# Designed miniproteins, single chains, continued (4): the designs that were tried, part 84

Each design is a single chain, and the fold is of that chain. pLDDT is the mean over its residues in the fold that is shown.

## One batch from the design tools (miniprotein)

Design m14889
Fold by ESMFold2-Fast:
Structure m14889 (fold): chain A 86 residues (1-86)
Amino acid sequence: SFMSVEEVEERMRRGREEGLSDEEIARRIAEEEAERLGLSEEEKLDMIAAAIEALRAGREAGLSDKEIAGMIRAAMRAIYESLLES
């Protein structure tokens, strides 16, 4: 199953504590989810791009970490669902 919003938010928090950039945090979250789902390297790159864009957009909009976590989760899920509809 997909990471929950709470699991994404926790990974965002841990990444910040480790001194990671927003891009590095989003990349790590997407890589973990892609690995759990058994995605190919190409599919993983699509999920990484979607997660990075969601985090960037949420930060630019001044959203809370929980709201941003929801955006990241929704973006990753949209990529995964698109792969099932081919």
Scores: mean pLDDT 87

Design m14890
Fold by ESMFold2-Fast:
Structure m14890 (fold): chain A 73 residues (1-73)
Amino acid sequence: HMKELSFEEAKEILDKIEEIRRKIAQEVNASPEQQPSFDELSDRIIEKIQEELGLTPEEVGEILRRYFEHLKK
């Protein structure tokens, strides 16, 4: 169950998502012969976010929404 996130929690989650994306991009660039398709790359990012943060893409969208709501305060 998603609860209201603090501004700091939302920001930290978003920072972790960006780190995951960067790490996957580095792995892909290190092995261009094994270049994944766009769909495979997207799935890997989504799965990694779920594994490390326990978040679905829908939950990520909700976190972004709450982050912006905090900014409006």
Scores: mean pLDDT 70

Design m14891
Fold by ESMFold2-Fast:
Structure m14891 (fold): chain A 89 residues (1-89)
Amino acid sequence: GSLKEILEAIGHILSAMGYLFQAAILAKKGDLEGAKKAAKEGVKAAEEAIKVSKDEKLREAAKKLKELAEKAANAKTAEEAAKYGLEGG
């Protein structure tokens, strides 16, 4: 892949991680709905990373972040959202 494609993939991975970290912070403050919203943005960022990733390791990292973001987005408690957000951020 080109350097541009690699940097785009990394950018989306970092965005997904950032959204998961934001979800964890919001969940720790007791804002479950805010945490779930941030996690949904993390899912979208991870999906973009998967689409542009030609590298196997970057694609696997993006898939794992998507899984964690989906779990955080579907969390039933703030504690659950914080757990998955911290694992991805």
Scores: mean pLDDT 88

Design m14892
Fold by ESMFold2-Fast:
Structure m14892 (fold): chain A 77 residues (1-77)
Amino acid sequence: MSAEEKALKAEVQAKAQALKDLIDNKAPFEEVEAQLDETSALILKLMKALYPNMTAEDLEKHEAAKEEALKTIKELL
């Protein structure tokens, strides 16, 4: 694993923890949505670095998973 991949993984973990903290503290949906957007973008960046042969179908599945997560979070808040 490269130093850049290690840094990206650490950033994803930090953003995921921040997202969890917002949900646990019943933060406004707009703040949770913004944090999920940032976390999802970093996850996609990490996935592209680890799996350079990602297909358009893999990207579509990632977008669908993000949409499903947003819906679930909205139901929890």
Scores: mean pLDDT 78

Design m14893
Fold by ESMFold2-Fast:
Structure m14893 (fold): chain A 82 residues (1-82)
Amino acid sequence: SSKEYGLKLAIELFVAMADAQADEAARIAEVVARLEAEQKELGISEEELERRKREAREELAREAQRRLDEKVKELKAKEAAA
C-alpha cells in the first residue's frame, strides 16, 4: 500500500510539473509577444529587445522555480505530518 501511494503521488507530481511547464511556456510566449509589439511602437533596438526577452525569460523561470519549490515543500510537509 505504501508503494502504491508513492506511485500515485509521483504521477500527481509529474502531472503538476507538466502543467507548470505548460503555464511557464504560455507566460513566456505572452511576454515575448508583448516585447515584440513594444519594439515596433517604442523603437527599441533588436539588441535591446533580445536583452529584454532574456531578462523576462530568466524572471519567469525564477518565478516558476519558486512556485515549484513551494509545492514540493508543501508536499514534503504533508508527507512528514502523515
Scores: mean pLDDT 72

Design m14894
Fold by ESMFold2-Fast:
Structure m14894 (fold): chain A 92 residues (1-92)
Amino acid sequence: SLEEAAAEAVEYAAATESERVAEAVRLLGQAAIALAQGDWEEAIALAEKAAEVDPRFRPVAYLVKALAALAAGDEEKAKELVAKAKEEKAKL
């Protein structure tokens, strides 16, 4: 029936969405470990990949970049990246 087809489509969409969120969270977990180890380049790459998998994580990717800029002593760049993170979060 049309109702059964609609229910299956919703279940499939929910499962696909859950898989995307799980993958993005897994990548962010790896980014957090890289940050703790001082590997800023790997942390940035992983956070950017998480944002590519799920654009809702773009603010987090900008915050990781801001932390890397602060670690490098570039306070001005860090402020710009935090502003971009706030802008991306406002779109969610």
Scores: mean pLDDT 79

Design m14895
Fold by ESMFold2-Fast:
Structure m14895 (fold): chain A 69 residues (1-69)
Amino acid sequence: MVDEVIEELKKAIEEIVESTDDPVLARRKFLEKLDEILAKHRDQLTDEEIVRVQKEALKAFDELLEKKR
C-alpha cells in the first residue's frame, strides 16, 4: 500500500513538472496533490507511513525539478 501511494505521487509529480514551467507554481501544485493523495489514503496509512510517503515525494519532486532545468 505505501509503495502504491508513493508510485501514485511520483506519477502525479512527473505530470506537474512536465506541464508547469514555473517552479513556484509546480511546487504549489505538488503540495496540493500531496495533500489530496494523503487525504484519500488517510484511513489506510499509519503516521509512520505518511512520513515515509512525504519524504519520498519531496525527494522525487526535487530530483525531477532539477533534471528539468
Scores: mean pLDDT 79

Design m14896
Fold by ESMFold2-Fast:
Structure m14896 (fold): chain A 65 residues (1-65)
Amino acid sequence: MEEMGLLQAGVALTLIKLGKAVPEITANGIKITAEALETKEDAEKATELARQKLLEGKDVEIKKP
């Protein structure tokens, strides 16, 4: 969908944080990423969930080398 997948940089940043490690909120729903990072188990789940959202309305997976 476009609402969730098209949250401008907010969604894009979420993907990066889920795969890396960053602070809490950065755009709108990025806060979820930070919490997951504290719990490695949730971090993995959140990462996959973020990918699903992006694939539904956004691409931001593999940009450019």
Scores: mean pLDDT 43

Design m14897
Fold by ESMFold2-Fast:
Structure m14897 (fold): chain A 86 residues (1-86)
Amino acid sequence: SSDEVLEHIDEILEKHREFLLKELNLSEEQFDELKEEFLDDIRKHAINSTIYLDEFVTLELFLGFLLKKGVISIEQRNAILEKLKK
């Protein structure tokens, strides 16, 4: 269901919370606000429940959302994604 997808996305973002706060230079409050806006954006748009979202794809989508909102630069997005690769 769409609720299961949103819960999974939230869990992935919370797993990476400390890393994202540091790399994005955000406060706890700012992160919580942006996470809720991201989840609401996904909820508002059609969720394809057949999409398998792995951890990396979820983080890439969140960073893409932040880039679209002007919260981060393209250089910051790319640098964070490189740090997430094993």
Scores: mean pLDDT 80

Design m14898
Fold by ESMFold2-Fast:
Structure m14898 (fold): chain A 60 residues (1-60)
Amino acid sequence: PPLSDEEATEAMYEVALAVGLTVSRHSKDPSTPSPEEVREILERGRRAGDVTGAVREINA
């Protein structure tokens, strides 16, 4: 593929972090993860090369 797995993971992480933090700041739902929880979940996904899985966990 034209992007390395690391480059694709970094790009997805940046987008997911921006979206996740915005949702966390504006959500009135107490089941929505806090900004700290969003950062932790996405950093774990970034480390594993599975940012998509991390985004699904945030939305569960």
Scores: mean pLDDT 75

Design m14899
Fold by ESMFold2-Fast:
Structure m14899 (fold): chain A 62 residues (1-62)
Amino acid sequence: SALEAQMRAHAEASIAAGDEAARRVLAYTQKGDMDGARAVSAELGRIQEEQDAAIAAAEAAL
């Protein structure tokens, strides 16, 4: 269904955003910028919350 395709696209985009954020944490850590690393780590937490909400919405749609 269109909803299933949309949920899959959202999940894929969330995974890609998480991978990018993880690479940024590594880059900041390599530079010794711990404030930057902490800010990106907080963003990873927000992405995880969005993924959890998307899963809950998908379960409710079943």
Scores: mean pLDDT 76

Design m14900
Fold by ESMFold2-Fast:
Order: structure tokens, then C-alpha cells, then sequence
Structure m14900 (fold): chain A 101 residues (1-101)
């Protein structure tokens, strides 16, 4: 279910945020916590994307995991940026490096 996927992603983001903060990556940790809070509090993927987009406008970029749910959030947030005339304002999408040949 969407609710289960949201909870799982939020749990992973919070776990990673604690490690990032311990390593001194405070901005990345804050971005992860923001996305986790949005996942747990917002009722829809669209509402999550809007919250993530507004945070990016304020200078806090969330690094979104490249899962199906994460890609939907990132795509919707990018669309909001295009609609606002700010196509460069979007969450970061975490991607693995190039697949080795």
C-alpha cells in the first residue's frame, strides 16, 4: 500500500539522516528528515511533492531515493518547478553510478 511504502521510505531516510549528521553532513541530514516528515504527515504523493518543492525553493534540497515512489515525488516536484518558472528548483534524486558494462 502507499501508506506502507511511505512508512518504509521515511524509516530508511531517518536512519540515513542519523548517519549523515554523525558524519557532519548536516544539510543532507536535514533534507532527509524533511522528506521523511512529509512522507509521514502528507496524505498524498502530490502533497509530499509540493512540500518538497517549497523546501527546495527555500534552499533545502531533499535527496530522494530512486525507488518508484521516490521517482514519482521527484517528477511531480520538477513539474511544480516548471509551472513556477523555476525548472532548476527540484529535489535531488539519488541514483547509483553507471551500471558497469
Amino acid sequence: SLEAEKREMARTLLEVAERLEAAGAEEAAAGNRLLAEALLTEPSVEAIAERVFEAARAGRVALVPATPLGREIAELAARLGEEAGLPHVSPGLYEEGPIPA
Scores: mean pLDDT 74

Design m14901
Fold by ESMFold2-Fast:
Structure m14901 (fold): chain A 66 residues (1-66)
Amino acid sequence: SHGLEVAREIGRVFVLMFDLARAIVAGDEAAVARLKAELRAMGLSEASIAEIEAAAPFLARLDALG
């Protein structure tokens, strides 16, 4: 169903957001560039990507806590 497709896409975006946050905190410039490109390909705006970058330390801690 359309709802399940949207849920899977939202889930994939969240996985990429947390992957990007961890890559930023780790200083992995190659992974950061790749993950930003993947988020752009999924339709995220530059403003949304910048917000994820700004929130990266918080997002990485949140992911580690579950």
Scores: mean pLDDT 83

Design m14902
Fold by ESMFold2-Fast:
Structure m14902 (fold): chain A 99 residues (1-99)
Amino acid sequence: MEKELIEKIEKEANKLIDIAKKKNETSLVKLAEDVKSKAIEVIKMTPDEKERKKITEEVIKEFNNAIDLLNKDNVTSASIVLTGLGIDLDQRIAEIKAS
């Protein structure tokens, strides 16, 4: 169900945001909040259940990658991962709107 997928995204995104806040990485907090919002928008705009599940899995994987990097104090690599995810999500939003 769409609601369950959104809840999974929110849970992982909020973990990342909380870690970034504890490390006083304000720019990374803002980036993570932006990517979270875009991911939720993509899920809401995607009518196919299989595609929603695939997108959710990809998003959670990238959030976990960013969390792992941030836990290793690799802020630069965490920012690169989240920036790349944001670009991918922006592209998906544009493609859905064009359909």
Scores: mean pLDDT 86

Design m14903
Fold by ESMFold2-Fast:
Structure m14903 (fold): chain A 66 residues (1-66)
Amino acid sequence: SFLEGLKEAFPGATDEELAEIEEAIKNGDIERAVKIVKELARRQGFSEEEVEVIGEAVRDAAKELQ
């Protein structure tokens, strides 16, 4: 699932952060979900180029879940 993929990609993410991403997706606030994931990627040490690629992948996956 999308959330399981996020847990595998970001092992440092808290349950609260993952719940916030899930809530944003359920509410159709895809940009909020993307913003949170991009912050997680930056915190994990990904480059800005990698953060942008991750953000686009998350946006595409989240839209398919609506």
Scores: mean pLDDT 80

Design m14904
Fold by ESMFold2-Fast:
Structure m14904 (fold): chain A 75 residues (1-75)
Amino acid sequence: SLSDALANFEANPEATLAALAPFVREILALYEAGRLEEARALDEAFLAASTPPLEEAAKESKEKALALARELLSG
């Protein structure tokens, strides 16, 4: 699960990043498609599944998704 992947980050960062990549891509794809409410809901679920101190990695993905959303809205 996403929570399990995040919990294993310290032990195996490569496998964790590989497991997280599909979720991050899905969130970004929703932002790029202009489906902002769905993207935010998925992003919030993603962050809720994260465990400290791994929240920083999850937060970075959220900031990137929000940056794309802002760029799409300004374009």
Scores: mean pLDDT 58

Design m14905
Fold by ESMFold2-Fast:
Structure m14905 (fold): chain A 56 residues (1-56)
Amino acid sequence: SHGVAGARRAREGAEAAETPAAARTASWDSQKYADMSTGEARELAEAGARAGEARA
């Protein structure tokens, strides 16, 4: 796959991380980490948006 498929995977990964349900596994203790994952995904998306704006 050329960049097209790569872009799709990157978006899928970011979208999955944004969903706290996907971060929730079989462990009750992982609930705290799931909340952190959601915040981190948001920061990554924001950084990407800024990079895109600076490039444009």
Scores: mean pLDDT 52

Design m14906
Fold by ESMFold2-Fast:
Structure m14906 (fold): chain A 88 residues (1-88)
Amino acid sequence: MSDLELIQLYLRRVGEIAKKYGLDELAEEAYRAAAEVPSLSLAEAEERANELMKKVLEEISKLPPEKQEEILAELREVQREIGALYEA
């Protein structure tokens, strides 16, 4: 699996989590970013993912602490899963 495919998969998974927690606008942005990845360089794709994660953290910070912990735990799980695919 290419680095771009892993970043694209990561962004799609972030969008699924955002949608699950009712952050529909953030989910749409994540899916849009994932669709853009195949047209980007690796550096541009990483920057796009970093910009999205900044917005994710900003939106999560507005939620109750219990929901913040829940969402951050799911995001960490996605990072572990993608990391394992990269090492394979």
Scores: mean pLDDT 82

Design m14907
Fold by ESMFold2-Fast:
Structure m14907 (fold): chain A 68 residues (1-68)
Amino acid sequence: GEARIRAAAEEIARLISEATGRPLEEVLPPAVAALRSSADAARQLALEYGLSEEQIERVTELAREALA
C-alpha cells in the first residue's frame, strides 16, 4: 500500500542523501515518483545520482520488496 511505498522511498532517499550529500527533502520527491513508477525507475534514479554498484543494487532490492 501507500505506507509501504512511502517507507521504502524514505529509505531510498536516505541512501541517496548519504551518498551524495544532497538534502533529504530534495531527493525524497523524485524517490517517491520513481518507486511509484517501477523498481527499474528507482534503480535508474540511483544511477543518475551517481551511486555505487552496491548502493544501486540495494535501492533496486528495496524497490522490488516494496512493490511485491
Scores: mean pLDDT 85

Design m14908
Fold by ESMFold2-Fast:
Structure m14908 (fold): chain A 70 residues (1-70)
Amino acid sequence: MDEKFKKLLELIIKYFESNYKDRDELQEEIDKLIEELKDNKKFQEFAKELGKLESIEEKIELAKKKLEEL
């Protein structure tokens, strides 16, 4: 489970750092991992915190912080 959450965090960082065209492929991978992690407590906490953030930069920082905590 933690490995899938790590992968999700890495993909979210790439998504926000990527060009518009590359985001479509990354979004499909992210959506699949979200479905797999639906019951994961660490993911639920991350998603709740992410939803409070408005800037791309803050979202990247949060994802990096959560990746370090794993």
Scores: mean pLDDT 78

Design m14909
Fold by ESMFold2-Fast:
Structure m14909 (fold): chain A 95 residues (1-95)
Amino acid sequence: ALERAREAYEEGRRVADEGVEKGGSRGASGYAGGAMRGIGVGLDYALRGDFERGAEEARRFVEEGRRGLEEGDYYRGAFGGGSGAGAGAAVIGFS
């Protein structure tokens, strides 16, 4: 769980940063919204002691962000990356 949460945190940040770089203010908005969403989801699972599922949800957010980048949807890319990073960070912090 912890290793997968760390991977999702690191990769989510990279995906979100790319979305911001290519999408400008649109990407930045996605990153901010995604991070808040991801933190909430990660905290919900961490507070229940379900670190495995929290890490898995973080990874799924990163995958959605990557698809957004591939499709040129930088808001979706940054939102997914930010959500993965936020959820991963929450799992790490409470594990």
Scores: mean pLDDT 86

Design m14910
Fold by ESMFold2-Fast:
Structure m14910 (fold): chain A 85 residues (1-85)
Amino acid sequence: QWQDHFNLGLQYLNNGDYQTAIRHFTQALRLDPNSPLAPQAHFYLGSSYYRLGRYDDALRHYQLALQLQPTPLIQAVLQGVQNRL
């Protein structure tokens, strides 16, 4: 189920395995792109890509997270990434 992949993504992200985290969050979004956790999945994809130095991928996913759920936190993170690039 999509929720299992989302939870595995979080576990791998917390352990610093960003490649495996990306695979699980991507699979969660493929199984349920309209999940209430889709904004969070895109945010964590952005963070995982950023930690791997894949800044264009990170920026894209942070933008998607903000479009799905505009929050001051996501906006601040996106702005910080844009200002660093």
Scores: mean pLDDT 84

Design m14911
Fold by ESMFold2-Fast:
Structure m14911 (fold): chain A 79 residues (1-79)
Amino acid sequence: SKEELLEKARKEAEDLMHQTALEIQRLSDRTMAEAARLAGDPEAAQAVRDRGFQEAYQLSKDTARKVEELLKKAEEEAK
């Protein structure tokens, strides 16, 4: 049914978002640990945090795009 197709797409989107959140959390944990090891070098520590932020931002953008594409495709198929 149309309802089943849309529900499946929503669950896939939720799973994708959940997986990305876990990846961002792991990235954050690694970034914080690496920055902590560089506590004696504030510039190097900040560079690590900046890189981590950019990677997290890119992951979020990529996932948002995939979620939009997945939901749009399901809505088109449900017509």
Scores: mean pLDDT 88

Design m14912
Fold by ESMFold2-Fast:
Structure m14912 (fold): chain A 74 residues (1-74)
Amino acid sequence: SAEEKKREQLEELIEDAKTLIEKYPDNKEIVELAKKTIELAEEALKNNDFSQEKLGEITKAYVEALKAASEYEA
C-alpha cells in the first residue's frame, strides 16, 4: 500500500539521519537537525501521520541537515 511505502521511506530516513550524526558527531548544528528529523519521523510513524504537511516538515528538516553538512565540508 501507499502507507506501507511511506512507512518504509520514513524508517530509511531515520537510518540516514542516524548515519549523518555518526559521520559528523562533533558538529552540533548537523547533530541537532538530524535529531529533529528523527524525532519528527518517529512521531509520524507512531501516529500513522503520513499527511503531505507532516512529510514536508520531515523532508525540510532533513534537507536542512544535509545543507549544514555540505556547508561544514566546504
Scores: mean pLDDT 87

Design m14913
Fold by ESMFold2-Fast:
Structure m14913 (fold): chain A 61 residues (1-61)
Amino acid sequence: SEEEKAKAIGEITVEMRKELDAFLAANPDASEEERNAMAFDIARKGWEKLDEKLAEIEKKQ
């Protein structure tokens, strides 16, 4: 359902934010390049997880 898709998007977005916040808290002196590399890695993995969740939701409809 659209509600389940919206929930999945929200959950993945929150997870990505928490992962980035945790990295920044643990690495306050991280360079701009290191922060950007981590943000890209988190985003890539987050979108992969979202695609998998959306595929599972589609199978239930």
Scores: mean pLDDT 81

Design m14914
Fold by ESMFold2-Fast:
Structure m14914 (fold): chain A 83 residues (1-83)
Amino acid sequence: SEEVKELVLKGAAALGRGKIEEAREYFEKAVELDPTSEFLEEALKRMREEIKEAYEKGLISEEYAKEALEVIDEILKKIEEAK
């Protein structure tokens, strides 16, 4: 779905701006539209790995990494529960 892709891109952009709660809202809307979206699941898994790598390389703060990963993990849990 083009709408799911747009919400994922907006969520990723919000994370990049440090707007963690705004990112959560976009990802939650994407799950509500299509909890079976392979695009959404793979995008979130990729973002999770990118955040972990950025933290390991010292590119982002521990606080940001923790908050961003908590959002991603919560959304991934909702996706798994919808299967």
Scores: mean pLDDT 86

Design m14915
Fold by ESMFold2-Fast:
Structure m14915 (fold): chain A 72 residues (1-72)
Amino acid sequence: LSLEEQIRREVELFVKRYKEFLELAAKSGIKPPDIFPEASRKAFDVALEGIKQGLSDEEIVEKLAELVLEHR
């Protein structure tokens, strides 16, 4: 797989795995624990803001993929 395909797959799995938690956090104002790695906290924040804005899962995946690619 290309680097872009690997990144997209990883962010898809992140969104799918944490979807219920992200939706609950968006509704309740729950923040990710400080003990999470910084990269995971940033990904969580981007996904949570996307949910608050009413973005689809696919749109959130694209935003996360862009964030990871911009870092490189």
Scores: mean pLDDT 68

Design m14916
Fold by ESMFold2-Fast:
Structure m14916 (fold): chain A 92 residues (1-92)
Amino acid sequence: VVEQLDRAIETYEAAKPEFPEESEIAVKGLREAKKAAEEGKPEEAAELVGRAAREVAELYLARHPEVPDPAGLAERAAERARAEVKKLIEAD
């Protein structure tokens, strides 16, 4: 889990030149999730990843008004991110 979060942080940091605000939100949320995972709080880590995914999706969709149902898409992104982190925790 921690290694996967580190890789995700590196990926978003590399995206900063193209998506500075989205990358900043993602990196902050992923770092908080990594700390929670290292402290043995996997459920909190999943919640933090979900929150970051929602905020990133909401910001991206606000810049793309042509996308239908932005609120629903942001919520689905958050749910998928939380589910992925939970699967990684259960596999460890």
Scores: mean pLDDT 72

Design m14917
Fold by ESMFold2-Fast:
Structure m14917 (fold): chain A 72 residues (1-72)
Amino acid sequence: EPLRRTLRVTVDPARADALAAELAAVPGVAAVEVEGGTIYVTLEAPSQDALDAAVAAVRAVVAGYGGTAEDL
């Protein structure tokens, strides 16, 4: 079964839709839910290494938008 992780992302609400669209394009992202300045990103991967790589990619994109990402 695939491994799953959910991240809570906080960003400027005016940038949330653009960030969510970019996050949805990241390999390993299964779902993106936007709630104002908060984005919930669900990641799925076939292995721990793939999951760690997907988390790192999401964190890099979020940092480019001036946001923060926290593990739930």
Scores: mean pLDDT 84

Design m14918
Fold by ESMFold2-Fast:
Structure m14918 (fold): chain A 85 residues (1-85)
Amino acid sequence: IDRMRTLGDQLIRILNDSGVPQSMIDQIRREIDDIIDFYASGDRAGMTSSSMDFTDLVGDAMMTMPPDQRQQVMDVVRQFNDTMS
């Protein structure tokens, strides 16, 4: 859980530094919080649903970012997904 929170915070910093709109960042933060809460409670269905929404939102956010920043986002997202395995 601490690792998931740290990676979530890293992702939010990269998105903010890349000029992603605050409304998209707020949505992504909410999905991260939901994933962590579902993971902690053992709600696999909730975790899967929020992870799908998270992936779609991050994909949309990456389209608003410079290409050089996208690799950093992909690396953090990969690490975050690995914590759920």
Scores: mean pLDDT 81

Design m14919
Fold by ESMFold2-Fast:
Structure m14919 (fold): chain A 72 residues (1-72)
Amino acid sequence: MLASEEVREEVAAEAAARAQSAPVAVVRRQLPDGSTLTAVAERDGDELVVSLVQRGPDGTVVAIETRVLPLP
C-alpha cells in the first residue's frame, strides 16, 4: 500500500530541513503496514532534491517520488 500524501509530505519536509545543515540528509519511517518510507534530500545548487522511496515488508520497491524544493 502507498504511504498517505500527508506522511510523504512530512517525511520529505523533515529530510529537506536536515539537508539545510548537511550536504545530504536521509530520513526513514516505518509504516504501520510494515513498509518503510525513505527520504533522501540532496542540495543541487539553489535547490533541494528529495527522493522518496517506499519499500514493502519484503523489500520490494512500491513507489518512487521525486520533489524539488527551492533553498531559502
Scores: mean pLDDT 76

Design m14920
Fold by ESMFold2-Fast:
Structure m14920 (fold): chain A 100 residues (1-100)
Amino acid sequence: GAEALIASAAAATEEDIERRIEEAVKKGLITEEEAEAIRNDAVAAAKEAYERKDYEAAKLALEVEALASPEATRIILEVLLENKDKSEEELIGLIIERLE
């Protein structure tokens, strides 16, 4: 039934999130401490990274939030569509502000 499909999708999402975080640590894009912060609160982790001008870490945290939340994906797409002329750094800041 539909419940089995939803459960399978949720499990796949959790696995994809963890894989992305682990790959980012392996590639040196984030530290283990930053990975734990993203797992605990991705939006708060994105904001902290953004304030440190670590846009790669902020972007990864936002990607994790998007995978975990259809509402976050909708908000991110809306910000991107409204701000096509902005830099990636400005877009990350606007997305964080909108998700707060």
Scores: mean pLDDT 79

Design m14921
Fold by ESMFold2-Fast:
Structure m14921 (fold): chain A 108 residues (1-108)
Amino acid sequence: ATEAALYLAQAILYTHEKKDEEALEYLEKAKKLLPEETHPYLAEVLRYVKGEDYDGALEALKKMEEKFKDDEVVLAAVEAGKKVIEYLKKGDLEKAKEYVKELEESLK
């Protein structure tokens, strides 16, 4: 996974945990590594996660994936975000946390 994938996954997890300051910090880190054209989709994803609308968040990631299909960094971030949201949708917070930790360890 790329650093952008880790930062987006962590921002999603912090948003779910209602850690708004930490979520915004990691969103800004992700935005610095992703094309500017993705930034509205990133904001939409976190807005849906904050509202516990996980299906809306997954749909926003799908639109991002379709629009940026040739950008490997964007696709890696979308994959990581989808994985975290799918765990959260199932109520499996421990698996979501484990997955984000595995992403972090893969970059060290």
Scores: mean pLDDT 88

Design m14922
Fold by ESMFold2-Fast:
Structure m14922 (fold): chain A 96 residues (1-96)
Amino acid sequence: VKPSEKAKKLVDEIARRAREALRERREEAVERLLKENPELTRYQAETSVEMLVIAAVTNAYLGEAEAAYRDLERALGREVAEELRPLLEEIEKEIK
């Protein structure tokens, strides 16, 4: 089944907000990952944050709200994940 126009707009909004949060919180997110994973280089931590944001948007597109929430929390912190949770729940209902 093709995603509805409403589902596409919800994913676009989630992607927009996640990218905006990444711009604002990138350094904080990178330093948090380095503190939790001291074996990572700074470059690896930066790449991991960007990949987690991409994974979150992909999981949202697949209707996997819980997986998308976890990816967002890990990448950008719980505050950003909680802010986006209503949109993730909305898209899950739209796709299911």
Scores: mean pLDDT 81

Design m14923
Fold by ESMFold2-Fast:
Structure m14923 (fold): chain A 100 residues (1-100)
Amino acid sequence: SMELVEATPERIELLRRLRELLLRLAEHAMEKYGIAVDPEQLARDRAAVEEALDARIAAGVVPSLESIAAFAERLARVAEELGDPETAAEARRLAEEARK
């Protein structure tokens, strides 16, 4: 369950790091499974995701630290399945920081 809490600078930074990990893993999954994507369309889709996140932050609410941590742990498992140990380690580090 995704609990929404007040958007503090610390929570916004963790959420932005989580978004970057998610987008990186999506791109890696597309490459691994041979999904052909137009680079200009990929750039537009990335910008749309960033704009959607910024709009939610502007509304003054973000996911709770526990929700961010739980999602980061899921991304770490996905990264391991994709053969990306560096992104998996970064995702686990984000989860640890969110729980401190």
Scores: mean pLDDT 78

Design m14924
Fold by ESMFold2-Fast:
Structure m14924 (fold): chain A 63 residues (1-63)
Amino acid sequence: DEAVRRAMLEVTDGLTFGADESPEAAFLRVADALDRRAAALEKTDPERSAAYRAGGRRARQAA
């Protein structure tokens, strides 16, 4: 979904990945950031919050 893709891009714009960081650790950091963003938006923008939560689930599944 485009909303989930956009949410992932917004969150990952602020993240840095080290050369020594495992792919699993990187995906877990992305999932964590998406969940924090979702919680912040839950009451003001529930549709966008849902997209961030879906992105977080996908990132954890990829880890």
Scores: mean pLDDT 71

